# Designed miniproteins, single chains, continued (5): the designs that were tried, part 55

Each design is a single chain, and the fold is of that chain. pLDDT is the mean over its residues in the fold that is shown.

## One batch from the design tools (miniprotein)

Design m18020
Fold by ESMFold2-Fast:
Formats: structure tokens, C-alpha cells, sequence
Structure m18020 (fold): chain A 80 residues (1-80)
């Protein structure tokens, strides 16, 4: 469960990064696709953690994704 949750969380973070890069390039279609994949991966990670009886692991996955999104948004603003 933990290994799968970690892998899915990493996948979500990677898609968030690609979505921000696509937005910076003006490619809204690619950005939307990556954002959708990030949401799906994070949703699966949360679902697996909760099914395993580990709400703390689910909270960690969400927190990690939120922090990554915040960091990427700040980097985008500095690069503009």
C-alpha cells in the first residue's frame, strides 16, 4: 500500500510540474490533460491509503501534492 501510494503521489507531482510548464508555454490543452492525470493519480493514492486503514498516509499524499503545486506556482511567478 505505501509503495503504491508513494508511486502515485510522485506521478501526480510530475503531472503537476508538466501542467505548469505547459501553461507557461501557452499550451492550455496539454496543461489541462496533465492536471487531469495529476488529479486521477492523487485520487487513487488517497483511495488506496484509506482502504488500507491509513488516513495519515492519505493526508501525507495530499499535503505533498499541495506543497509541490505551491512551489511550482511560485517558480512560475518568478520566471514570468
Amino acid sequence: AREEVERLTEEAVEHLRKAVEALAAGDEETALRHNEEAVRALGEAVEIALAAGDPELAEEAVRRAVEAAKELAEEREKAA
Scores: mean pLDDT 80

Design m18021
Fold by ESMFold2-Fast:
Structure m18021 (fold): chain A 81 residues (1-81)
Amino acid sequence: MTPEELYEEAMRLAEEARRLFEEARKLAADPNADAVRTTGLYLRAMGLQTQAMILARKLKEMGHEEEARRISELAGAEKPA
């Protein structure tokens, strides 16, 4: 896998994780939300975030620190509170 391909895959995973975390938070704020569905979204988001962070680490090892930083920010930085 080229660094470019690895970055694209990691960004895709990070974006999907961020979207699922956002959806899970919206459901958690709804008193009528299905707790099982909310938990399922959160677990999926965590799995994707972990995969994105593994790829970010690989990019950093290859000397692509800026790309790795962008992936880490996207995957981890959704909630300021």
Scores: mean pLDDT 78

Design m18022
Fold by ESMFold2-Fast:
Order: C-alpha cells, then structure tokens, then sequence
Structure m18022 (fold): chain A 111 residues (1-111)
C-alpha cells in the first residue's frame, strides 16, 4: 500500500476531526481513496464534500469514480451536474465525450 497516500489520508482525517465542515479536506480524501482503488470510500467522501459545498470539481471527480467502477449512467449524471455549475469545465466535458465515444448506447440512454 502507498505509504505517501496513507500519510495524506491520516493528515486529512486529522483536519476533518478539527473541522468537520472542511469540504476541501473531504474532496482530497475522496481523491486519495480513489487513487487507492477504494471507490466506495471515495464516493462517500465526494458526496460529503458536495453536501457541504457543491462544486463542478467535486461533481467531476464523482463522475470519474463512477466511470472507473463501470457505472456509466451515474458517470453521465455527475458530469452533466458539473457542466450545469460550470459549462466551461473541460474535464467534465471530456469525460462525457469519452463516454459517448466508448459507450454510445449506454451514455445516450442516461442523458
């Protein structure tokens, strides 16, 4: 297991213990767990970040983790939510284009 990611998670958990409303710390925890392949935990932390402060970045990250899980309908939903908040979000737009290119039928059904 990556010692650097584990150290980052421990520090972020400490930050959340000190300030449970720190949306950025929850977002970074989601990213760290996603990097470890722990997608269920990544989703939980991204959802908590969105509950505290909904951002196009948080929705894009949630879309990416659903895509990595093969949950294409959910990936489309969250990329579209990211684009609703920030129409110029290139990461969300590219994610949606990639889904349409690789999985056209499933992506169109989810729109």
Amino acid sequence: MDAQLQAQIAELEKQIAADPNNAEAYLQLGQAYRALGQFDKAIEYYEKAIELEPTARAYTNLGQVYYEQGKLAEAVEYYLKALELDPQNGRAAMGLVELLREHPAETLAAM
Scores: mean pLDDT 86

Design m18023
Fold by ESMFold2-Fast:
Structure m18023 (fold): chain A 77 residues (1-77)
Amino acid sequence: ALEELEKLNKKAIELLKEALKAAEEGDAEKAKEYAEEAEKIAEEAKEPAAKVFGEEAAEKALEVAKGLAEKIKKLAE
């Protein structure tokens, strides 16, 4: 459970990093694509996170991830 969660979190972080880089380079399309992929991975991580840290902590983590993705999309505009 924890190993799966760590793999998903690492992938989500890498995608958010790529999204931010694309936004900084002015590539709004790539920034949105990476941010959306990161949101999808964060949704997939919710169930493993709930098993490890509890449902409330998992929901908060998902809200933070979605908030970061939305902020990156807005920066790309």
Scores: mean pLDDT 79

Design m18024
Fold by ESMFold2-Fast:
Structure m18024 (fold): chain A 108 residues (1-108)
Amino acid sequence: SPLESFRRYIRDVLGAAGRPELAEVAIELYEILFQELKDDPEALRKAVSLLARAVQAIAAGDYDEAIENLEKIKELVLSHPRVTPEQKERILELIDRMIELVREAAAA
């Protein structure tokens, strides 16, 4: 399935980069984005594209690019009329956790 294929992609890419905690948070973020945006295929494709770019940037050590793409997911989610306030809060918490982990990786 598309859900399982992209989960495996995140796990493989970030696992190979030595970032298993980032992989876990990114997978959880992807699962909630898929659930909340499944009825808006254009928004889902945009969110998945931004997340894929963030994952690739993390693996390449391009941490500023990773943070930029994660912030763009925040903007997409905050502006989306069908994502509930409760799910917006949860998604933003996951993105903020990813940004924190990326900043810690950059400082090491």
Scores: mean pLDDT 88

Design m18025
Fold by ESMFold2-Fast:
Structure m18025 (fold): chain A 65 residues (1-65)
Amino acid sequence: SDIELEANVAMVMMAATVLGFEVVSVEGKKVTVRLADMPKEEQEEAKKRLLEIAEKTGIEVEVIE
């Protein structure tokens, strides 16, 4: 349902923010985020966690520089 989609998009946006990403745009079920300035090792872990949340919610995440 649209309500479930909106809730899942909001969840992914909040998770991205907590993990140190900047939310750049939201288009339907696609959330585009930018990496914050952080050590490379932390970047890889943050990406993995965000992608796991995206996969569980069915939301598409694009990470840009």
Scores: mean pLDDT 82

Design m18026
Fold by ESMFold2-Fast:
Structure m18026 (fold): chain A 73 residues (1-73)
Amino acid sequence: SEARKLLLKAIGLIIRAIGLLEEGTEEAREEAIEDLEEAIEYLEKAKELADEKEQKELEELIERVRERLEELK
């Protein structure tokens, strides 16, 4: 499904962001922030294609990623 493909792209970006944060540099932190922001864009697109139950689960994931972004800024 297209929603699943978008979700997997978002997960890939989240994993990359975690790796960047482990580097501990300011440059890696800025790149991680960009990756998490892009992940939210893919999750929002996946949400538009999902059923009502999947939309709720995706919205909860989006909120958690947004909370992590606020901690990094």
Scores: mean pLDDT 86

Design m18027
Fold by ESMFold2-Fast:
Structure m18027 (fold): chain A 56 residues (1-56)
Amino acid sequence: AAAAAERARLEEAQREVYTVSLISRELAVRVAMSRLGIRDREEAEKFVEEALERAS
């Protein structure tokens, strides 16, 4: 229920970040920061890298 909804939100953010990363990595980092409330750029960059690895 609640946990499944939160997981679905994270998966959607991950797909969006991956799609944007194909156009611009910097924009993908900004999308991750905005969508997930990440304040640390390094954490957002790690999220982008994980999204790219999972899509490979």
Scores: mean pLDDT 76

Design m18028
Fold by ESMFold2-Fast:
Structure m18028 (fold): chain A 85 residues (1-85)
Amino acid sequence: EERVEELKKELEELLKEAVDLLKNKELSREGLAAVIAAALTAIGGIVEADLLKKKGKPLEEIVATLERDLAAARELLERALELAA
């Protein structure tokens, strides 16, 4: 359970970084698309984890799902930062 909360917090922090990037930097069209994709992936990961928990899925499956979505969102945010430079 603690690992699930840790991963959800990391997704929330990544979402905050994406929002801050939108506020504080000029973004190309590609950069804007990447940061929006990162934010949507982070939100989707949190929602999917909550749905899996409600379905009674094993903790290991929930953790794996969150880790996958966090990795994907982080890659998208890193791409957005590269395109913003």
Scores: mean pLDDT 80

Design m18029
Fold by ESMFold2-Fast:
Parts: structure tokens; C-alpha cells; sequence
Structure m18029 (fold): chain A 70 residues (1-70)
């Protein structure tokens, strides 16, 4: 579950600048998997990244996703 959530987060990071709507959809899926895995830190970082995308703050979203993938 965590590995799949991180794979989706990596895909979201890859498309963040070209297709932020798709990035948001991928992060929502990753967030569900993080929740099912019980990884509260990953879930929180993914939720903050999704919020940043909705606000148009792609720099913050990228930073949060990089942090989530460590």
C-alpha cells in the first residue's frame, strides 16, 4: 500500500507542471492508499500537497511531494 501510494505520488510529481488536474487526481488516490496503510505522515503530506495544487501553489506542492517520497 505505501509503495503504491508513493508510486502514484511520483507520477503526480512528474505531471505537476504540465497537468496539475491529473496530479491532483493521482494524489487523491495516493491519499486513500496512505490512509488504508495507516501512514499518517504520508497522508498528511499528500493532503497538504493536494491543497497547494488547488491553491495554485505548485512550488509548495512540489516540495511537499519530494518530502513525502523520502
Amino acid sequence: LVERAKALAREALAVLDSDPERALELLQQAGVLATLAGDERLKELLSRAAHAIREGDLETARRLLEEALR
Scores: mean pLDDT 84

Design m18030
Fold by ESMFold2-Fast:
Structure m18030 (fold): chain A 61 residues (1-61)
Amino acid sequence: MSLEEKVEELRKRAKELIEEGKSLEEVTKDIRELSEKLNIPEGKEMEVALEVLELVERKKA
């Protein structure tokens, strides 16, 4: 699995959790655990975390 495929797995999981109504804390925790399991670089994990923050805030508003 390429780095791009791993990052897409994080994005897909984040979107699923957000659609299920999970809190920002729950989504962030799941992404961190999956990122560690997939050995994704911290920089790419941070990019996904920022995207998640924006998506959660938009859905809550």
Scores: mean pLDDT 77

Design m18031
Fold by ESMFold2-Fast:
Structure m18031 (fold): chain A 97 residues (1-97)
Amino acid sequence: MSREELDLEIAVALAVMTAAIAIRDLEKQGTPEAKELAEKLRKLVDEMVAAIRSRTPEGVARARKLADEMVKLLEEAGLTSQANALRKAVDEAVRLL
């Protein structure tokens, strides 16, 4: 495994873990709105990971757009620290492409 491949997988894992923590915290809130947001975030994370793993310029643009959407949703839900962590992790992953 190249160092670049390892760095990318670590950055992707950090983005996925950050999103998973946010999803878990939303599910703990027990509101219908939080549950809907958690389900939406699960789908957006899967699409973002696929976009990053495509290693194409189109994939990079899509990953950034999906990250921006997730960040806005998390900020609106009051999860600002998780939104900032997700943006940083995605920016690092995209930098490696």
Scores: mean pLDDT 81

Design m18032
Fold by ESMFold2-Fast:
Structure m18032 (fold): chain A 93 residues (1-93)
Amino acid sequence: MEEQRKKAEELVKKGKEALENGDYETAIRYYREAIRLDPDNPEAWELLGEAYEKLGDRVKASSAYFGAALAWRRKGDEQKAEHYEAKAEELLS
């Protein structure tokens, strides 16, 4: 579990570098793999949503932000969960 979390953190870092370079598809691949290894990492879900928004994929961005909300709720942060639920719903309106 700890080794998977560390690998997920490295993948998030690589995704952020790709996102800064405008390589949104590469960033998405890194964030999706990070989520596969650690689905309870809200940052990976948040960044996945941002990358999909940059590509104009509002439906996938919304799904990613719902994932962030669920991850925050599992960590006991209801305020962050509500924030990302609202953001996800806004993308579908």
Scores: mean pLDDT 87

Design m18034
Fold by ESMFold2-Fast:
Structure m18034 (fold): chain A 60 residues (1-60)
Amino acid sequence: SEAVKEELVKEGKKLIEESKNAEEAHEKLAKELADKIQALDADEAQEVTAEIHEYAGTQF
């Protein structure tokens, strides 16, 4: 569970880093990670989503 959360955050940050702008980052996150994040428990999904969004805010 913890390892899965760490991997999803890592992949999300990578997708953000590979994106040119916030719109592209949102599209990649929705396509590549949304289903995997939704497979987590609600609290875990919130934690992963919050960390990824906080990181995106530092990049764009």
Scores: mean pLDDT 80

Design m18035
Fold by ESMFold2-Fast:
Structure m18035 (fold): chain A 55 residues (1-55)
Amino acid sequence: MTEEELKRFVDYLIDLGYSEEEIIEKVKTLAEQEGFSDEDIERMIELAKERIKEK
């Protein structure tokens, strides 16, 4: 997953009315399903939080 793909996914979830907590859990679940390392998952969660705060 690219940073741009992650941002689009987060934007999609925001538009559907999900809370920050729900978005973070969905990002974590997707990353775990894709087999990312714990370090990469933490990085993706940080990027998701940053994107949510831009709104």
Scores: mean pLDDT 81

Design m18036
Fold by ESMFold2-Fast:
Structure m18036 (fold): chain A 63 residues (1-63)
Amino acid sequence: MLDRAIEDFVRALRAAGLSDETIQKAVEALRAIAEGKPPTPEQVEALNRALDAMQAQADAARA
């Protein structure tokens, strides 16, 4: 269920310290992709920043 996955993703991004605006853009990118539409460059940038922040948090927690 896409909505649940998005909610979990949003929770993880907030835990990573991202702004609500960046999170919203990242969610818009995921929704566009799920609907078969190309995301905007700003949405792609927000999604990449979100993924980078989550990976950095995971790496920092691992040492």
Scores: mean pLDDT 77

Design m18037
Fold by ESMFold2-Fast:
Structure m18037 (fold): chain A 66 residues (1-66)
Amino acid sequence: MEYRVRFTGPVEREIGLVLRLIGEPNAEVEPLSEDEYLVRLSGDEAEQERLVAALRAEPHAEVEEV
């Protein structure tokens, strides 16, 4: 599945989340702009649901399935 993630808050929180995602073996992160990223998820359904839940829990991130 692919998700567009847009950050609207402090850059330090954005950097922390992006670095965590880059370290995930079932996530690929592609920068689209200064505050927008394309996140491609692989692995099983439970792993994808876990990663999406983590993204949606971030208070300064807008997550959209594409």
Scores: mean pLDDT 76

Design m18038
Fold by ESMFold2-Fast:
Structure m18038 (fold): chain A 80 residues (1-80)
Amino acid sequence: SEIEKAADELLELMETLPEDTREKLNEIFSEFIENPEMDVEEVLKRIGEVLEAGGVPEEKKEKILEIARKILLYQKEIAS
């Protein structure tokens, strides 16, 4: 499925990130899973800030944010 492909791509990209950056992203995703009422745009902004602080190249950052958006929106839809 498209969501399975998106999840696999996100995991592959996250493995290329510094350990501390990856841990912070995992914390944000866990928080969203526990509270899917959170604003997706606000969550994506936090992810983007973590990626910038971690020195992640712009192209990789954009791709991670695109994939994360798909996953977060899917998670929000199935929570109904």
Scores: mean pLDDT 83

Design m18039
Fold by ESMFold2-Fast:
Structure m18039 (fold): chain A 57 residues (1-57)
Amino acid sequence: SELRERALELDIEAALYYMKASIYKLMGDEEKAREYREKAEELERKAEELYREAERA
């Protein structure tokens, strides 16, 4: 399903943003850490919506 493929791509992107957020947190850049975490959370929510849409009968 194209929707599942797009959801997976968003999940991968979210994982990368979570990784960036962790790196900035370790570097003491709390503002960048928060920004990247928020971006990751938004992408994760979008992926979840697409997974749900793909599972519809």
Scores: mean pLDDT 86

Design m18040
Fold by ESMFold2-Fast:
Structure m18040 (fold): chain A 97 residues (1-97)
Amino acid sequence: MEEARELMEKAEQLYHEGKYDEAISLFEKALELYRKELGEDSPEVARALLNLARIYYKRGDVEKAKELFEKALEIYRKTYGKDSPLVLEAERLLEEL
C-alpha cells in the first residue's frame, strides 16, 4: 500500500504539471495495487478512479470520464454515505460533464 500511495502522490504532481499521460500511467498502477490489496470497493480505489476521471475529462474523453466518475461515486456512497461532502462534490462534477 505504501507503493500505491507514492504512485498517487507522484501522479497528482504530474497532473498539476499538465503531464496527463504520465499521470494516467501512475494512477492506473496505483489503482491496480489498491484493487489487489484492498478490493474493488475500497475508498483508495474510488480516489484513484476519481483522479483518472478528472484527467480523461481534461483530455476531452468525456465518456470515459463519466464512466470512471460513476464508479468512484458508487464506492464513495457505500463507504461514506450519500450525504458526505466528498460524495456531493463528485455528484456535482458528474452533472457538469
Scores: mean pLDDT 80

Design m18041
Fold by ESMFold2-Fast:
Structure m18041 (fold): chain A 84 residues (1-84)
Amino acid sequence: RREELARKAIEAAMKGIEAARQGNYDETAKYFEEALKLAEEMGASPETIEALRKGVEYARQGDGEKAVEAFSEAVTLLAEELAR
């Protein structure tokens, strides 16, 4: 269900943000990739998908600050998707 997928995507994104705060960028990328897959499955907006993709790329580069920033934006957009 779309709302369930959105909730799981937000949960994965939040776990990724926590991993980034710990400097564990391999786990960050893993959770962010999971959030992106779930957002794609639920048919999230292009803006949401773009924010998630940017977060994944920053996490892969080890840029924790930009990864957290991009994923915080994506979480806000996913919450808007869930509210619809």
Scores: mean pLDDT 80

Design m18042
Fold by ESMFold2-Fast:
Structure m18042 (fold): chain A 56 residues (1-56)
Amino acid sequence: SALEAAAAQVEAQRAAVLAGLDANAARVSPEEAAAAKAAADAGFTARADELRAAAA
């Protein structure tokens, strides 16, 4: 479905954002790096789950 395709795109965007945060981790504190990754992971995962729930 279009919603499942959108969820897959959100998952791909999550992977790209997390990779970008890892590449820039040395520019921030370890606590800030961990918080940014956790926030991004939670946000994209929640969005993908919303799209999948809407598809059901």
Scores: mean pLDDT 84

Design m18043
Fold by ESMFold2-Fast:
Structure m18043 (fold): chain A 60 residues (1-60)
Amino acid sequence: FLEEIVQKIQEAVDLMKQGKYEEALKVAREALEDARKRNLPKGTILTLESIVEKAEEKLK
């Protein structure tokens, strides 16, 4: 699960770099929910929350 979450973080970051903010938001939100359900480290959760916030800001 941790490795899968890391890959999803990388995917969301890559989507952000490509300007695909809606897709990045979807990937980051799914990964964030999984991280919360799996009780992953606070740092991982904060990273995903940051990506979600940045993607949401770009879509406003």
Scores: mean pLDDT 80

Design m18044
Fold by ESMFold2-Fast:
Formats: structure tokens, sequence, C-alpha cells
Structure m18044 (fold): chain A 58 residues (1-58)
């Protein structure tokens, strides 16, 4: 499924990319209740992001 960042998400751990508001991602899987593994559309980079910064679009 796809999601859009609703706010700037800071880098939370070494090697994890921050998101900017409006970034589109493909959600690959839920890591836990608060985190998902997602692939950034446009770059193909995979990172772990807090669910609270994402709005599901599909």
Amino acid sequence: MTAVAVADAPETAPGHLGLKKGDVVTVLEEVDEDWVRAQLVGTGLVTIVPKKYLKITS
C-alpha cells in the first residue's frame, strides 16, 4: 500500500532516512505498532519510519 508523509520526520537512528512532508512511500511491512518499513518512491531507498508521520492513501 502507499502512504504520504504528513509532516517532516527526523532521522531516528543511524542509517535511517528522515522524510519530508509530501514524500510518497510504499509500505512494505509493519515492524511493530509504531513503526513500518517503507520504500521511498523516486529513490527506491528502504527505511523504517514512525506510522504517525504517514497517511495511508491506498
Scores: mean pLDDT 73

Design m18045
Fold by ESMFold2-Fast:
Structure m18045 (fold): chain A 60 residues (1-60)
Amino acid sequence: LTREQADALVDEARRRAENLLKQGKTPEEAIAEAEKLLVDGGASPAMARRTARRIVEELL
C-alpha cells in the first residue's frame, strides 16, 4: 500500500465505524467491520485489527 492508499483506507474504515456506532452497534461490532474493510483493502490481519481498535477508541 502507498501512503495515500493507506490513508484513504483508514478514512473509509473510520467513516464505517462512526456510522455503525451512530446506528447503536457495539464498539466490538464497529471494530470487526473496520477490520474487515482494512483487510479487504490490503492491510495485514494484525495491522487491520490494531488500526480498527485505534479508530473506534478515537470515536469513543
Scores: mean pLDDT 82

Design m18046
Fold by ESMFold2-Fast:
Parts: C-alpha cells; structure tokens; sequence
Structure m18046 (fold): chain A 71 residues (1-71)
C-alpha cells in the first residue's frame, strides 16, 4: 500500500506538472493520470476500500505538489 501510494503520488505529480507547463491536453499528462487512477483501482480491488482511499489521498497530494512546483 505505501509503495503504491508513493508511485501514485509520483505519477499524479508528474501529470500535474506537465498539465501546467505543456497544457491540460498534453497526452503524456493524460496517460500519467490514467495510470495513477488504474493503480488506485487495483489497490482497492486487492487490499480493500481503505487502502484504495489512502492511495487516492497520496495521488491528490502529489497532484497538488506538482501544481505548486510548476507555478
């Protein structure tokens, strides 16, 4: 769960940075966001709703950091 949370946060952060710096329609940003969402869903299915929510929370924090870093 913790490793998945770190990965989802990293993916979301990179996606947010790309969206701010290259545009919201950047295909790489879209792919990274989709990958993060897929990881959240996989964790929920395998480890339960609480684990999925923890990974989602990490991804949201990563996205916030990405926006701040790109600003």
Amino acid sequence: VEEAAEEAARLAREAAELAVTKGEDDPEAVRLNEEALRLIEEVREREGDEAGRRVLAAALEGAREGVEAAR
Scores: mean pLDDT 78

Design m18047
Fold by ESMFold2-Fast:
Parts: structure tokens; C-alpha cells; sequence
Structure m18047 (fold): chain A 75 residues (1-75)
């Protein structure tokens, strides 16, 4: 699960680097950092629930993906 999420994050960053400008890439990196911060806070609260943690991680990664798609549409 966590390994798959790490691969998905790497894929999103790679795609952003190939298709987006340096400014847009910075926005994606900032969104990813914000998502990771929110995930860490929730992980402290929900440490014992692996299913809920996995769901939260997927939802936060989906927010970053939507940001990449939004920036791509603006091109």
C-alpha cells in the first residue's frame, strides 16, 4: 500500500516535470507538501487503523493529481 503510494507520487512528479513549467511544478510540489503534512497529522490521530490511513493517503494523493490536471488544462 505505502509502496504503491510512493510510486504514484513519483509518477505524478515525473509527469509534472515533463508537461508543466517550472512555476507550475512548484505549485504541484507545494500541494504535495501540504498533502503530506495533513497526512502526518491524521496519521498521529489514526495510527491504529491501517484501512483509514490508506484511505486518507489515497484521498490526499488524489487532491495532488487534480492539481496537476487543473494546471495541464490551463495550458
Amino acid sequence: MMEELAEEEERLIKEAKEKLSDEQLKEVQEALAEAQKRREEELLAAKDDEEELAKLARELLEEVRRKVEELLKEQ
Scores: mean pLDDT 72

Design m18048
Fold by ESMFold2-Fast:
Order: C-alpha cells, then structure tokens, then sequence
Structure m18048 (fold): chain A 101 residues (1-101)
C-alpha cells in the first residue's frame, strides 16, 4: 500500500540523513534487524522499478544503479553492516553525479 511504501521510504531517508551527518548513527540503524528488514523490502521494490526503467531506456546509469542496489540488498540480507554502508555511500555518490547531468 502507499502508506506501507511511505513508511519504508521514511526509514530510508532517516538512514540517508544519518549517512550524511553521523556515520555512527548510520551503523547503529543498519545493526537494527527491524530497520534492515524494512530496507530489504524497500530495496526489493526499488530493484523491480530499476529493472523496468532499464528495459524502457537502456540507460547505462540505470544499469549501474540496479547493480549497486542489488549489492546493497545482498549486504542487508547477510547483515554485513559495513558493506551495506559502503554500498549506500556509492549509490548516493552515483545519484549526485547523475543529477548534475
């Protein structure tokens, strides 16, 4: 539902804010199994949307986003908090670079 999707997005935006302001808080959020479960659900939805975009546009940046989001999903499922944080930083860097174009 839209309400469930909004809740999952709120968790993601809280994590993104933490990554930018406090690495310690970002790691703490990623260590929480409930937070990781919500992020896994969100990442699965994001991956499905990116797959549809890749099919429509063939844009190389969409494919790179897809690969990074798949890497993030794997790290979250494994509870590899450091890998999840590093991968999320790479996603945010790619998003910033893409928005300049």
Amino acid sequence: SQEELDELQDVYFELVHAVRTSEEEALRLLEDPEVREKLIILEEKVIELLKKQAEKTGDPSTKEQLELNQELLEALKKGDVQKALETLKRILELDAETSKR
Scores: mean pLDDT 82

Design m18049
Fold by ESMFold2-Fast:
Structure m18049 (fold): chain A 63 residues (1-63)
Amino acid sequence: MIPKTVEELKEKAKTIKNPKYRKEIDEVIEELEKGKDLSVEEEVGLILRIIGLILDGELEEKK
């Protein structure tokens, strides 16, 4: 697990104003934190999904 990356993603998620994206980001972060036995591929996949949701949430706010 990459604890620093997870904390950075949590801080970024707090800036997302759209409640739909915020909720989905929080759910994926919870899966990442719960998965102590995740493979490197699964961990990277969850991290990329969180990043994508944060970016989509930021773009939605600018519309």
Scores: mean pLDDT 71

Design m18050
Fold by ESMFold2-Fast:
Structure m18050 (fold): chain A 96 residues (1-96)
Amino acid sequence: MAEEERRRQLDAEIEDGVKALKVAVDFTVELRELLKKYGITDPEDIQKFLETVATKSWEEVEKTLKEIFEKHNVSDKYEEALKDIKALREKADAAL
């Protein structure tokens, strides 16, 4: 029956969505802990960075990270943090 096929497709989409959500949540937690490791504990700056990662291009992510690191006087750690973030993104992509 068409309703049972539609429900099976919806259940599969929900399972895929739950997996994607779990990966996104784990990635968000790891990004927040990484920022905290570099001394970025301001909730507004963390929120701005996470929103940029979720909604913007990688160029905008790099720009936002640099601005936050300059604001907190940790610009010398920017290159290291950027490499760590790229590694976390690759790990998240591999988990999907």
Scores: mean pLDDT 79

Design m18051
Fold by ESMFold2-Fast:
Structure m18051 (fold): chain A 56 residues (1-56)
Amino acid sequence: SLKEKVQAALRYAAAHRDRPVTLEELARVAGMSKEELEKAFKEYLGVSPETLLRML
């Protein structure tokens, strides 16, 4: 599901806080394009993936 893919991306980002995580990596882990990831994050989290990555 879309929610499960968003959660997979979030777990990946949290697990790799010791290095920069790219939007391309995050999209790949989620099994999405960058455009799909952006839309999914806005739908489920209310923020862009770029914004989330900057806060980590």
Scores: mean pLDDT 80

Design m18052
Fold by ESMFold2-Fast:
Structure m18052 (fold): chain A 74 residues (1-74)
Amino acid sequence: MSLDSEKMQTEITASMVRMMAAVMIIEAKNNPDDPNREEIIEKAEKLIEEATEAEKAGDLEKAKKLLEEAKKLM
């Protein structure tokens, strides 16, 4: 079992990014008349993919950047 705080922080941060991205996709689907709908869905899907890669790599800095990007899209 890893008590590596950086690994734990990366896993938590990546999970937060994936949850925020999932919420963005749901909200975008609820607003079909939003001209930004397709862009929001595309960016959210990219965030999920990149967050998963950051988690696998243990890249905390990447995970934090993705969290900031997710916050900007909300």
Scores: mean pLDDT 80

Design m18053
Fold by ESMFold2-Fast:
Structure m18053 (fold): chain A 56 residues (1-56)
Amino acid sequence: SAAAEEAARRALEGAAASAPAARYAGMHGFKVATEEGVDPEEAARRGAEGALAAAP
């Protein structure tokens, strides 16, 4: 959904300001999920999880 995508984008942007590694992990997870054809909500969730996992 647009809301989930927007939330993930905001989370990745916030992570980028504090931890560049978190941004990379989040963007990579989102990209991989999107390339696998999962829906936007799931892709956004995976991106957010990747960013959070990589954040100190």
Scores: mean pLDDT 67

Design m18054
Fold by ESMFold2-Fast:
Structure m18054 (fold): chain A 77 residues (1-77)
Amino acid sequence: AMATLTPEQRDYLARIARAAKAGNYDEAIKLLEEMKAKSTSPEAQKLFDKAIEAVKQGKVDQAINLAGRALLVDEDA
């Protein structure tokens, strides 16, 4: 079966999406750093780093996509 997000991971992703879309980049970055800290997957950690960089550049859609990919990689481990 394909990996899927847990309800908790979906809630985190929704919070990041809301913060980033609202222009609250500080909160979006904080949530991404929190999720990265909870991850033990090096691949997921790299995707979270890319998502943080995308937020800093105002690339909201890219950041949300990268965060979602990071969570799916972390769930598959």
Scores: mean pLDDT 78

Design m18055
Fold by ESMFold2-Fast:
Structure m18055 (fold): chain A 64 residues (1-64)
Amino acid sequence: SLAERLGVSETTLRAMLHDLGLSEEQLAELVDLIRSGKLSQREIAERFGLSQKQVSNLRKALGL
């Protein structure tokens, strides 16, 4: 599952998806984009309809 790939519990994954308003597929793409370094935090935030603070908080939560 995506939770196993991210090293988080299923409860943590569900909380992240709810807080961000994203599907598991969208969250997986967001994480891959953060890890790739191809887009800035602003560009990632705009692509997924998030604030830059939400992207930053997600990075911190996932150790990215």
Scores: mean pLDDT 82

Design m18056
Fold by ESMFold2-Fast:
Structure m18056 (fold): chain A 74 residues (1-74)
Amino acid sequence: MNQELAEKLLERVKGIAEKLRELGFTEEAERILKLGTEAAEALAAGDVEKALELVKKADELLLEIAPAVREKAA
């Protein structure tokens, strides 16, 4: 189960990072991808608490950049 959840998380994170990179947010895309990859690795290792903290950090970053992403996507 943890491996399947990790794969699903990694695919979603890759998709988000790709869209951010296409909009010119290369640095933010790399940070999101790093956080998501570390969260997926933690899930695969069974460290659910660490994975949740990393996902929360990624969500916080996405919320901070959301206004800038909206402006670029318009």
Scores: mean pLDDT 79

